Designed miniproteins, single chains, continued (2). Designs and how they scored, part 40

Each design is a single chain, and the fold is of that chain. pLDDT is the mean over its residues in the fold that is shown.

## One batch from the design tools (miniprotein)

Design m5366
Fold by ESMFold2-Fast:
Structure m5366 (fold): chain A 86 residues (1-86)
Amino acid sequence: GPLSPEEIEELREKVRSLLDKMDELNRQAIEAKKNGDTEKLKEIYQELAKLRNEFLEILSKLPDDLQFEIMREAAERGRRLAEEEK
C-alpha cells in the first residue's frame, strides 16, 4: 500500500543522512586527490558506491515527485562540491 506521511518523513531523513555522509566522503576524495593518495581514493570510492546503492534503494521507495526533488538536491550538492574543488 502507499506509505504514510510518517514513513515518508523517516525515509526522507535517512536519505538526507546518506547525502550528508556522501558529501563528507566526496570532500575527503577531493583532499586525497590533491595529495595524490590513490589508495585512499580507491577506499573512498568503494564506500561511496555502497552509500549510493543504499541511497537509491531508499529513494525508490518514495513517491516520484519526492524522488525528483531529492535528485535535484543531490545534483546541487554535487555542483557545490565541484566548486569547492577548484
Scores: mean pLDDT 85

Design m5367
Fold by ESMFold2-Fast:
Structure m5367 (fold): chain A 93 residues (1-93)
Amino acid sequence: IDELVKKTEEAAKKGDIKEAQEYADKAKEEVDKRIKEVLMSDPRLALELILKALKSLYYVKKLEVKKNPEDEKLRKEVEDIEEGIRLIEERLA
């Protein structure tokens, strides 16, 4: 999962939205699978998995905003994701 998040970030930095989305989708698939396994037994691990999925989504959405800078909804989505990441990171610290 961590390597998929990193690959999503690297693809987004290259401006390759298709590659970034593919890695983000793979990261989400791995997160969804593991959340089902830990949902009742390890809520802290579930939050860590959600954080990884949000970071992947953040890289994709930030690139989408760069390609569509006039889209106010996309900008708000990025801001909401950044806030979500911050809150989860604070709770996990």
Scores: mean pLDDT 80

Design m5368
Fold by ESMFold2-Fast:
Structure m5368 (fold): chain A 94 residues (1-94)
Amino acid sequence: KSDYDVMTDSMIKRAKSMVPQLETMSPDDVYSSVYNFMKNVYKRGKSMGFSDDQVKDMVQKVGQVIMDNISDKHKSAVQKAYDDFMKDIDKDMK
């Protein structure tokens, strides 16, 4: 959908813009920052009336963009934040 694509593109741009700041953080801070960013993406998507599948796809795309652009030392923290967040929203969808 047009609104979905616009929001997804906006969130991807935001994800790319935050990577330089994440590079200066500790792994624990990277985890918290990425988890909270995904939480904000989820909340915004749900408030706009997107389906659960659309919101999950948006969070996955955002997570992948961060993973593709962050240094190897932080990839584990980003992956953990994504995995934990996806488990948390799966519980909310049940």
Scores: mean pLDDT 84

Design m5369
Fold by ESMFold2-Fast:
Structure m5369 (fold): chain A 67 residues (1-67)
Amino acid sequence: AAAGAAEAGRAGGDGGGAGAAASWEMLKHNQPELGERAAREGARLTRAGRDAEGAAVSSKLGQEGAK
């Protein structure tokens, strides 16, 4: 399960590119509370079968925090 989840997450992140990853790190660094909340919400949506929404939430908050 862990290996499969890591591969799926990596594929999604790869589609978002290095920019998305960098924005996510910036968000976690400057807004740790918001970054953690986004991660939990994304995980919740993914568990509920809304992987696309989970990915969108993570990407949007990453970009928002990177302003």
Scores: mean pLDDT 55

Design m5370
Fold by ESMFold2-Fast:
Structure m5370 (fold): chain A 55 residues (1-55)
Amino acid sequence: GPPSQEELDARAREIVARAKELKEKLKPYFDENNIEYFDISEEAVRGGLEAAYAG
């Protein structure tokens, strides 16, 4: 069945944490190429996960 709300919350936090780690590793590349950073929202990730598991 679809994941529980607790599982979705845990996955969203994990994805955001991994995205932040990747962002930190890629920040020198972004800075060198004058690429602006974007905000990673836990709520947006959670909504995306809900939509993905519902479809």
Scores: mean pLDDT 72

Design m5371
Fold by ESMFold2-Fast:
Structure m5371 (fold): chain A 63 residues (1-63)
Amino acid sequence: MEEELLEELKRHIVAGDLAGARELLERMLAQGVPRERIREAIQEVRDQGGSPEIAEELLATLE
């Protein structure tokens, strides 16, 4: 489900797993998860002290 995928994405970002986060992001987009919802989740992790570099890289991918 959407929420489960968003939580999995957040875990990849916290773990510093850019490759896993990017793969999941592409899968979520292919499944029709809205870009804005994904962006919000990435921003939430960044604001909570997640990996800022990884979060910014993923946000750039969503441009």
Scores: mean pLDDT 79

Design m5372
Fold by ESMFold2-Fast:
Order: sequence, then C-alpha cells, then structure tokens
Structure m5372 (fold): chain A 62 residues (1-62)
Amino acid sequence: GAAAEAALARLRALAASAPTEAGRTLAMSGYHEVQRLLAEGGSDAVAAASGEAGLAAARTAD
C-alpha cells in the first residue's frame, strides 16, 4: 500500500545517498525487510512501521 511504498522509496534513496557505509547498509537492510514483510503477506501498516524504524536507524548512523 501507499505507506509501505513511501517507506521503500525513502529507504532506497537513503541507501544510494547516505554519507556513511553504516547508514547505507542499514537503509538497504530496512528496504529488504519491508519487501520481505510485504511478500509474506504483512499489512501495509506493519511494513511501513518497519521501514520508518529502518530510516531512523540509518539516519542516526550518519
């Protein structure tokens, strides 16, 4: 859904642009986790929440 899709777009952008390797790695891990949750039939809200947590972790690594 829209929330998980927005989180995926932000994680993908951060994985490409984060100034640190740790930030890029965490953003990629968050992206894969959101995709996995959606593939396993997870809700948009749960997948989006996981994505937002990944974004926060990646940003604090920068």
Scores: mean pLDDT 82

Design m5373
Fold by ESMFold2-Fast:
Parts: structure tokens; C-alpha cells; sequence
Structure m5373 (fold): chain A 128 residues (1-128)
């Protein structure tokens, strides 16, 4: 499933935590897959808000990576993942009774976002 693909990308991020540039590349793939899942499950307004949040963090992260400011990039990626996790968990609660399968998928993605946020924070600490 697409959730299995997300879990594999999270495992690959964790396995590459000594390479911030590689983690940034993997994070882009991971975030693109989440965006695709969100677009299928949320209405246009909520999907647009999610896309806007992603774009806001991605542009700043790309700039920091280009400047080799890896600790700051990882801190920003951690913040972005936590914000996305909270948003998806809130959306999941709205689907809990009407569409429990969508609620479960969004909650699982929120858990994965929380996990990668913790990985990014640990990487940032080691790079300082």
C-alpha cells in the first residue's frame, strides 16, 4: 500500500541520518507522496492549505541545504513535520465517524510525520 511506501521512506530517512543532503532528498519524496494521499482524501480547500504549508517549509529548507546550513535545515524540517502531523490528526478526527478508513490513513501519516520530526531534531542536535 502507499502507507507501506511511506514507512519504507521513513526507514530510509532514519538509515541515512548521517547524510543531511540525502535526508533532504528523501524527505521531498516522502512529502510528495503524503501530498498525493491528502489530495485524494481531503476537499480542495484543505488539500490547498496542506500544499501551502508544504511549499512554505520546502523553499526555506532548500535554501538552507544549498548554503550547507544543515542544522537549521533539519530544525525547520522537524517543525514542518510537527505542524503537518497536528493538522492531519485534526482532519482525521473529522472523518472518525463518517469515514473511519480515511481517518485511520490520516492518523497513520500523522504518526509517521511525528516520527520523522524526532529524527530531524536528533540530526540537528548532532550537527550543532
Amino acid sequence: SRLDELEELVAEIKNNKDDPAKVAELTKQYQDLITAIVRENLDLNNAFLFEGMKLHFDRQVDHLIKEKRYAEAMELMAKGARVTSDYLNQQAQKFAESNPEVAAELMKIAELEREVSEIYNEMAKKLK
Scores: mean pLDDT 84

Design m5374
Fold by ESMFold2-Fast:
Structure m5374 (fold): chain A 69 residues (1-69)
Amino acid sequence: MEEKAEEIGREISEKTGLSEEDATRIAALLLQNDLGSSPEAARIIAEALGIKLTEEQAKIIAEIVAKHA
């Protein structure tokens, strides 16, 4: 599980410009809660972590997590 979140987090970091650490935290929580295919869920999780996402970043995160889920 942790290795998968790190791999997804790395891809999110590359596509959104977020740090690998922040991207990995978002990915881990989305996977744990089966929320990964929703841009709204990505924004909610990021906000809970103190990370501000644009609408575009939220869509990218949802697409990447859905691909790996």
Scores: mean pLDDT 77

Design m5375
Fold by ESMFold2-Fast:
Formats: structure tokens, C-alpha cells, sequence
Structure m5375 (fold): chain A 79 residues (1-79)
């Protein structure tokens, strides 16, 4: 369930707001629907989460990860 996903993320050190944002990102990626504004917003969230976990990830790098995930999902949808 969505609540179980949120609880699991929070146990990993995320805030509820960050956990909810990741759940929304996953849902949007599964639908293949992400606007430019959403990509920028989620890139900021991912960079912040990475920093909290002790990893240096820029917003630009996080955005590339989102774009790669969206591309991979859309390519799989063709099969």
C-alpha cells in the first residue's frame, strides 16, 4: 500500500513529505507523465534526500536520473 511505502521510506530516514514526493514520482513515472516543472521539483527532492544519506548528487544529476528512468519505462511500454 501507499502508506506502507511511506512508512518504509521514513524508516530509511526520509521525512513524510519526502516519502510522499517519492511515491508521487514513482506513480508519475509508471504513467509516463512528467512535466518539465515536475522534473525540476523532483530533482530538488532527490538531491536533498541523497545529501541526507551522505551522497553528493546535484539537482542536474538527479534530473538526469529522472529522465533516464522515464525513458527506460517508456521503452519497456513498447514491448
Amino acid sequence: SDEESIEQAMKAGLTREQAEALLELRRLLERGELTEEQREEFARVLAEIAKQAGHEVSEEEARRMIDEALRARLEEAKK
Scores: mean pLDDT 80

Design m5376
Fold by ESMFold2-Fast:
Structure m5376 (fold): chain A 80 residues (1-80)
Amino acid sequence: SEKEELIREVEELARRAAEAYIEALRGVPGALEEAEALNRKALETMEEIKEKFGEEALEEALRAASEAALAMLPEIEAAA
């Protein structure tokens, strides 16, 4: 469904943003800007989910994004 596709997109954007942030901590040029751009796109996609499917779908997207980001936490801590 479109709802499931958008939630999956938010999850992927959150994961990619975390990966880019890890690269930024490692000193990769442009990685911080990439992380910021991916995070902005995730926020825009979450607003679209809220507009189309309501608060419950937004909560699902927020949980998916949070879980994806938390899964990357050990790598973020190791890179910092």
Scores: mean pLDDT 82

Design m5377
Fold by ESMFold2-Fast:
Structure m5377 (fold): chain A 74 residues (1-74)
Amino acid sequence: GSAAEVRAVARAAAHELELGGGRVLGYSGDPATGVATVTVELPDGRVVEFRFDTRSQEAAMAAGRAAAEAIAAA
């Protein structure tokens, strides 16, 4: 996909992770790999990078669920 498509996935993921209680510090996308990255401060103060493969809807959804669970567990 395009840089705009990867960035749109990163932005959507960032929004969902903020709704789940994380503090988003930044997001980016690499069109060469199709990977979107969101940097989040968890409620316990840890900073974690979550990566989403935008070329696979199933993989991106699974990564999003795992990230939401990590935020909820912190």
Scores: mean pLDDT 78

Design m5378
Fold by ESMFold2-Fast:
Structure m5378 (fold): chain A 55 residues (1-55)
Amino acid sequence: SRAARLAALSSRPKDTIEELAVALGRQQGREAEVRAQLRAAKTPRERAELVLALS
């Protein structure tokens, strides 16, 4: 479920989740946008939701 995926991603180390988001963004030609969204993100949940949006 989305909730289970969100919980699992939110539990990952910050550096790991950021690297994953950047890799997914790069694959989609959206790296600069993703880096800006990561800078704006204040919580593990916000970073996890970004990864889910890119998946």
Scores: mean pLDDT 83

Design m5379
Fold by ESMFold2-Fast:
Structure m5379 (fold): chain A 83 residues (1-83)
Amino acid sequence: DKKKKEEEKKKKLAKELKELAIRTFGDKEEIDKLVEEYKEKGFSEVEAYQLAYLELQIKNTTNEKFKQALQNQIEQIKKRANE
């Protein structure tokens, strides 16, 4: 079942993104808050963790080009979710 395998991949990716965000930023409370906000907006768990990670990356960078690249990734995820 292709759909069941995709859902399992998404759960694994969400877990890996959570672990990465905690290790990178250390603020589990801020991560959990951002994830919950995105989930409430109708994003999947993996999308919520991806968006939270990118938002924290934007907050922690001073490089304008890197901020723009991260913002473009956020927009792509939002566009895909709103198909």
Scores: mean pLDDT 76

Design m5380
Fold by ESMFold2-Fast:
Structure m5380 (fold): chain A 81 residues (1-81)
Amino acid sequence: ELPTLEDLEKMREQIEKIASTLPEDLRKEFLEKFEEIYKRLKEAIEKKDVQAVNEELRRLAELMSELTAKLKERGVPIPAA
């Protein structure tokens, strides 16, 4: 099932909440990368492009994994999802 624009907005709210708990430098980098994915994902959902949606969701998963790894490296607590 494809995510809806409403699901995308809820995801953005969760991401912004997570970002608010991050160190400033990591927060800025994370939000910049997320915003790029968000724009592409929104366009893909509006076009009902299943392939593009899956590609952007994969990039989002990679971004979240990268964030988790950086947080562990810095000894910062991982916020609850």
Scores: mean pLDDT 78

Design m5381
Fold by ESMFold2-Fast:
Structure m5381 (fold): chain A 55 residues (1-55)
Amino acid sequence: PVVEEKNFALVSRDPETGEMVSTMAKATVVKEGNKTTITIETPTQTIKITVEEEL
């Protein structure tokens, strides 16, 4: 599988204060055939997205 890792700044609006907040996040993209898994890690949450293309 092809694995690509990147660190980036995630800018979002804080739902409590309404201010823009910048957080360092890590994205890991794993591609295997027609399946792509994207994992985004922030200090407070981990988000995992899996996309599978039809054969």
Scores: mean pLDDT 74

Design m5382
Fold by ESMFold2-Fast:
Structure m5382 (fold): chain A 78 residues (1-78)
Amino acid sequence: SLIEQVEALIEEAKSQGAKASAGVLRALEEALRALRDGDIETALRYVETALNQAKANSDVTPQSLIDRLEALVAELRA
């Protein structure tokens, strides 16, 4: 489910350390809240925010996390 995918991404972001992940983590937590409320449009906006934050910090953010965020954005747009 979309909720399970966001929860998995939150766990991955937490494992990667505090400095690069703080903005990504906050955005994903807001996306999770929106998904639980059934607000797909708000969830998409927050996942896109998380992706933009991850890309802005690509030197310290794993490419695997960026790839998973891109896949989730595509799924939420479908």
Scores: mean pLDDT 79

Design m5383
Fold by ESMFold2-Fast:
Structure m5383 (fold): chain A 94 residues (1-94)
Amino acid sequence: MLKLYVDKETAEKIKKMKDGDLFSLKLDNEKNQALLPLLKPGDVVDIVDEETNEYLGIGKVVSVDYETKTVTLEFSHDITEPGIELLIEAVEKV
């Protein structure tokens, strides 16, 4: 899976996000610039802190603006669909 590297400030913002939140990131660092021509709507990328290599979650590509080098992503904390985790938790509580 493709890896999207985020700076420390963006990583701290992402840690406070909820599943399904949208965010936009400018691909202006050299690690991410190579991703720009590979990204298309519907792609899923691993979000990683560029300083620590900590895995932060998954981004689903909503849109790519090639002129501004900006990608818009839908965030998820987990590789599993959120609905599956909620169903498992509901069954355990019954």
Scores: mean pLDDT 71

Design m5384
Fold by ESMFold2-Fast:
Structure m5384 (fold): chain A 96 residues (1-96)
Amino acid sequence: MAAERQEAIDALLEASREDLLEAAELLEAGARRLAAELRAEGREAEAERVEAEAARAAEAFRALAEDRSRENAEAALAALRALEATMAAIRAELGA
């Protein structure tokens, strides 16, 4: 229930600045790899969507690294979950 979301937010608030910045870089790197795979398959619009969502998630993580507010943690979690859902859906289609 609400406890899992709360634990995720608390973990983001407790993470080091360095860990949050590294997470932002890893999110963008993962999206670039998937975008390259999508472009190889001629799926340019999906590649652009993944890169845009990853950029948004990375921006939210960098904002949280500068200001450890609950608002920034909630924004980072929401952006991360949106990106993960998009990437999971695309990978399921590519693996089918």
Scores: mean pLDDT 84

Design m5385
Fold by ESMFold2-Fast:
Structure m5385 (fold): chain A 101 residues (1-101)
Amino acid sequence: AEFNENGKKGIDYIKSGAKFTGTTTVTVNSREALGDAFGSNLASAAGISVEEGRKLGKEAVDKANPALGEEVTVTFTIEGNKVTLTVQAGDRTGTATADIK
C-alpha cells in the first residue's frame, strides 16, 4: 500500500524546507510507509540518519495505532534545537522528537 496523493504532496513540501512548521491530514494506506516517509522528513529536519528518523517515525505511527483507511493528522514542530513529529488518529496520539544536529 502507498500514500494517497495529498499525503505525498505534504511530504514533498516538508522535504523542500527543513524549517517548516505545520499540519497535514493523510489517509493511511500503509502504516510502515507512513512511518518511513515522516521519519525520513524528521531525519532531514534534525540532521540525523535516515535510519534513526525512520525508527522514530514508525514509533510515532505505532503509538497512534491508526487503522488502514483511517484519517490521521500529522504535525511537524521546529522549536529551538528540537523537531517534534506528532501523529493523531482520533483520540490516539503518537509523538517522536529529535535533537537538531
Scores: mean pLDDT 70

Design m5386
Fold by ESMFold2-Fast:
Structure m5386 (fold): chain A 61 residues (1-61)
Amino acid sequence: MKLSSEKTGEDLLNVAEAVLNDPSASREYKYAVVGMALKEAEEIGAEEVIEPLRKALEELS
């Protein structure tokens, strides 16, 4: 898999969205996964996915 900033940010958003749309996933699990994705997005500077991830995390809190 190619490592690119845009692709990495999109991968993090896709993982978070998959977990958020999983009805079998607990709220705690969703919070943990979205929180980790947000932290990784902030570390890599993927600005375009930071706001959607932050909003998702707010809805879970």
Scores: mean pLDDT 76

Design m5387
Fold by ESMFold2-Fast:
Structure m5387 (fold): chain A 83 residues (1-83)
Amino acid sequence: EKAEKVKELIGKAIELADQLEDEDFRNAVILSLAVARVLVDKGDVDGAIELMIRTLKRAYERSTDPDIQAELKKLIEELEKLK
């Protein structure tokens, strides 16, 4: 159930994104994750995974909180395993 797992990871990613300090960047990340959810619902699961990986890698590079970075890294690794 690849699509179901991706939906679960989108939910976790949104919870992490809500913890980002920069409000404008946080909103941009959440919007990208909402687009990933639309892609899953349309059957483009691979497109959703690719968008999520790019979005979360950008969040990882821009984050200054090591706890948030560690959780983002785990999500990126889970998404890469689904490719």
Scores: mean pLDDT 85

Design m5388
Fold by ESMFold2-Fast:
Structure m5388 (fold): chain A 60 residues (1-60)
Amino acid sequence: MYTVAQLAADAGLAAMPAFGSSGEGVRRLQELVGYPGPLDGVLDGKLAKAIADHLAAHAG
């Protein structure tokens, strides 16, 4: 089962970043979850949804 902590670790992050955060770790999160927009490194509503959908798909 894939968790928020595991997803953060896979992106090279110590913890899941807050909504509105930006940076290279957020860009890696975009890549890992298959984000449908540009890889701009911003944790917006589309990325938050993609993270939630990715976790739900691995939780059951």
Scores: mean pLDDT 75

Design m5389
Fold by ESMFold2-Fast:
Structure m5389 (fold): chain A 98 residues (1-98)
Amino acid sequence: MFKEKAKKLEERFREVEERLKEKPLAEITEEEQELIAEAFVFAKIAKEYNLDTLEEILKKLAEMEKDKEKREELEKLFEEALKKVKEMQEAHKKELEA
């Protein structure tokens, strides 16, 4: 289960990276913003719990979803990450106009 999810997620991240090479950050879609935000959340969880693989991160996230308090923490982390991505996009839009 988690191995297949990790493979699909790696493929989606790779697709976004390829698109970002051809497309400036200012032009990214809401879906691409969400994927980048998910990557930030995964990086934070990996660092906090000393996880090395995407499969381990997905297993930890599934474990955290079973706990109401930890689920709320994950939702807040995603919201903060998404806000950060939107701020980065807005900053790049201003640089292109300036």
Scores: mean pLDDT 75

Design m5390
Fold by ESMFold2-Fast:
Structure m5390 (fold): chain A 100 residues (1-100)
Amino acid sequence: SREQIRAELETLIEQTEDLIKEIEKLIKETKDPELKEELKKLLERAKEIKKELEELLERLERGELSEEEARRRAIELGAEVTLLEMELTVLKKLIEKEKK
């Protein structure tokens, strides 16, 4: 349903915002310039994904998208959010090794 897709998009936007905040914190705390650069690249991708999610939600609310198209795009963007979380997990492990 459109309401279900809306709820899924709102959840993905919140997850992406939380990732952005965590990445920004890690950029401030990281001393390694290479890890800092990788975090900055991840931050740029997270911000772009959030923008695409917000634009998709707006288009859905305006009735500019079919339910099928909106669902497909939500799945695609959800996969991209999952990849961001996985990459952030790897970078966090590398930062933790730097502290020892």
Scores: mean pLDDT 87

Design m5391
Fold by ESMFold2-Fast:
Structure m5391 (fold): chain A 67 residues (1-67)
Amino acid sequence: SLSDRLEELLGKLREAFDRLDQAEMDRVVAELLRLAPEFSEEQLERAVSELEKLAYDDAAARLRALL
């Protein structure tokens, strides 16, 4: 499901952050942005919160524009 995919991506983002794997973080963020128009309001708010914690402010702002 889209919900399962969001949780998978957020988990991968957190793991990549913990490993300081910038390339993987950037790939996961790009995938989140690609899927963003399909997310519910609650899913968008969750993704925005996680992106803001990792200072992906531009990506977070793009997701907020869909709210």
Scores: mean pLDDT 84

Design m5392
Fold by ESMFold2-Fast:
Structure m5392 (fold): chain A 76 residues (1-76)
Amino acid sequence: ADKLLEQALEAIRQGNFGEGRELAVKAITEYGKQGDLDKMLEALGQVMDELQKRNQSGFARDLSLDVGESLATAIR
């Protein structure tokens, strides 16, 4: 999960928003599966903040929806 989060943040910083979103969903979902709610919320916050700094509100919205669906599937 930590490596996926690092890769997601780096992809976003490089302008690869689609790849960054996909990696972020995987990282956040893995924290959720591990039951680490604090790390899950921290990771979501970090990715959302990085997307907002780059004026990528569409990717930020898609991330929150994708994370919600992935967590609902993985932990239900």
Scores: mean pLDDT 75

Design m5393
Fold by ESMFold2-Fast:
Structure m5393 (fold): chain A 71 residues (1-71)
Amino acid sequence: SPEGLLAQVDALEAEAERVLADPNATIQDLKFLKDRAEYLAELARRHGNPDAVERAEQIKKKLEEKIKELE
């Protein structure tokens, strides 16, 4: 449902902020969240929700930038 999708994006956003602020976060933790953000962006696209797509892609981008810094 659209409401369920938005709730998942909200939860992912909160979790990503927590992990990005955690100095002990591993590359594996970041990649797991990145894959989830990519999945939610694809679901949002299929549901025709551009705002949810944008939010999920922004989360993915932040996680990818952090992964690049750690590699």
Scores: mean pLDDT 86

Design m5394
Fold by ESMFold2-Fast:
Structure m5394 (fold): chain A 88 residues (1-88)
Amino acid sequence: MALTDEEIAESFTRMLEAIVLGLPGVSKAVVSGDFANGIGKKNTKLKLELTGERAAEAGEEIKKSFAEYNKDGSPVKIEVDVEVVEEE
């Protein structure tokens, strides 16, 4: 009846992928999260695998955005690992 933690995690992951795909020069985005403590818990870890001609630039901008978010005294810190994957 209610959304499960897994369904919420999937929805958040898909939403973040859609946002990243909206960035110029990103052709593919895969987002995975370490939600061992659940979404919105302290020390949330996100891994982003990006493909595209500007994937490196997009990855840098994402890291910058999360660094500013973490700096803003938020009780939740989000660790972001970005990997630029070459196309096949």
Scores: mean pLDDT 69

Design m5395
Fold by ESMFold2-Fast:
Structure m5395 (fold): chain A 101 residues (1-101)
Amino acid sequence: MEEEERRQKLLEEVRSRIEALENAGKTPLDILREVVEYALQHGDLEIAREVLKELREKYPEITDEIVEHVLSLIEAGKPADEIVAEVRELLRQRALDRVHA
């Protein structure tokens, strides 16, 4: 298959997976964990980037800064649990900053 067709199929698969997780009542952080696990299994940062871009469109709390941080951790070979824990802490810090602003 052409590279473009492969990318489109992967994005469709990820969209279906995200929809299934949302229907199961999973949190944005639970969805992020599944996405990170998928990216780590494939070893492809471009797949990770596209998937995180889609999550960002759906969950505005997942900012560009968080996306770049997650991509850096994936490239460094960090396990999904550590990556999710870092994102959770960043989101918590942003929530506190918003309350105190």
Scores: mean pLDDT 73

Design m5396
Fold by ESMFold2-Fast:
Structure m5396 (fold): chain A 87 residues (1-87)
Amino acid sequence: SSGRKQKEAILAEAKKPLEDYEANKDDPSAREPLLQQAQALLQQFQERLKQLEELAKQQNSPVDNEAKRVLEEAIKILQEAIERLKA
């Protein structure tokens, strides 16, 4: 389904900065662009999580716990990526 593909895409996107870093680890010029990309993605996923929670409140419905978990996992992946790119 489209929803499942979207969740898989979110996790794949979150993993990409570290994958690109590993592919280019011998290129110091790649670090800064990848760090900026990871930081931008982190902000986007944090905003999506807020929107998900706000939508649930507006609809007086339970939050989509699966979508929330996927976004929380993506945020953690990006936070770890940012720490590695800074080191």
Scores: mean pLDDT 82

Design m5397
Fold by ESMFold2-Fast:
Structure m5397 (fold): chain A 100 residues (1-100)
Amino acid sequence: EPKPRKITLTPAQQKLIDTAEELGLYETAALIRLNPDPQAAERAVPLIDEFKKQNKLNQVKELLRALAYALHHGDQEQVDLVLDWAEKLVNNEDLSLPPP
């Protein structure tokens, strides 16, 4: 994905950044901005929307922090694990599962 000099964000990536900033996670928002992954953002947005709908703001914070960390380290396996964890929580399969 070409990003020569300007920060070009998809709507999904912008939603992640806006959500992180709304929750006071400014470092997390900066990491997402510096390490853009449109595919991960597209997968994360519906999970975040569902957590917000369920009033699970702590899960939103943990998802954003874990995702930003994985993106910063370029660890696609960790990105996939974080998204799988969030999907399980959204489906109420195991609410005690920590992020990987």
Scores: mean pLDDT 75

Design m5398
Fold by ESMFold2-Fast:
Structure m5398 (fold): chain A 81 residues (1-81)
Amino acid sequence: MPSEEKLLELYRRFAERTGDPRSPEELVAEDKEFQKLYKENPEEARKIAEERSAQGDLLADVHLAFLLIDEAIDKLVERRK
């Protein structure tokens, strides 16, 4: 997992490129909340991200991309072992 400093840098670039009005600190906090929810209840986390993505929240698209990457890594590890 990236350090908080690296997450702040990544989300600063995200906000700059997407025009998102939220601060990098706010975006990091939302990402941490999503990651916590995903670990506790992945089905609800996915539904919330899909709903927010449908509303045009680009951060939700990032969360959905992370879910797809995580699933892909799990499948690759399973195939290798």
Scores: mean pLDDT 75

Design m5399
Fold by ESMFold2-Fast:
Structure m5399 (fold): chain A 97 residues (1-97)
Amino acid sequence: MSPKVQALLDKARELIEKARKTDNPEEALELLEEALELLREALKVADESALPALRELLEEMLELLLTLLKKTTDKELILKLIALVFRVIGLLIELDL
């Protein structure tokens, strides 16, 4: 894995963990949106060795977004992020086939 991809994945993981720990749904959404952008950038330059880590972080992000959907009125942003996560996961699955 390239140092650039590793740095993007590490930062995304830190943001996802902060989102999990915060009691503020709006802060969690902002952190998850930033993390998703980092994961999308990582996917553009990812080699095959990075794909399992990308998938794991995307699945974790999806779980948090589904939880937040029940706690906040900002459903439009959450649904947008969920749709983007599924799109990226779909690309990862296609690469494995």
Scores: mean pLDDT 78

Design m5400
Fold by ESMFold2-Fast:
Structure m5400 (fold): chain A 101 residues (1-101)
Amino acid sequence: STLTPDHSLEQQANLLSHDIASRLGAAMSEAGRKEGLEAGIDAAIALIPQAIQDAVDTLRKLGYSDEQIREILLAVTESLSALFSPRVAAAIREAVAQVLK
């Protein structure tokens, strides 16, 4: 799939939400299968700071402004918070708040 620099902020938020959800879900499943649900949640939480930083780096490379990056990350936060447990959702909100300072 090819992404153009003129994709809407909503489209970028959807693509990043899907990528991050896939990464967190894979880690949660792997650790959860081996060591149980709490280990899965902890493994997902451990990936969040880097996943959010990777998203910021990607958006900057695509030429988005700081204001556009903020809008995209807030939409990503809303989408992911609906998909994951409260502990994972809280970690996502905290990581996004840290990079938007």
Scores: mean pLDDT 83

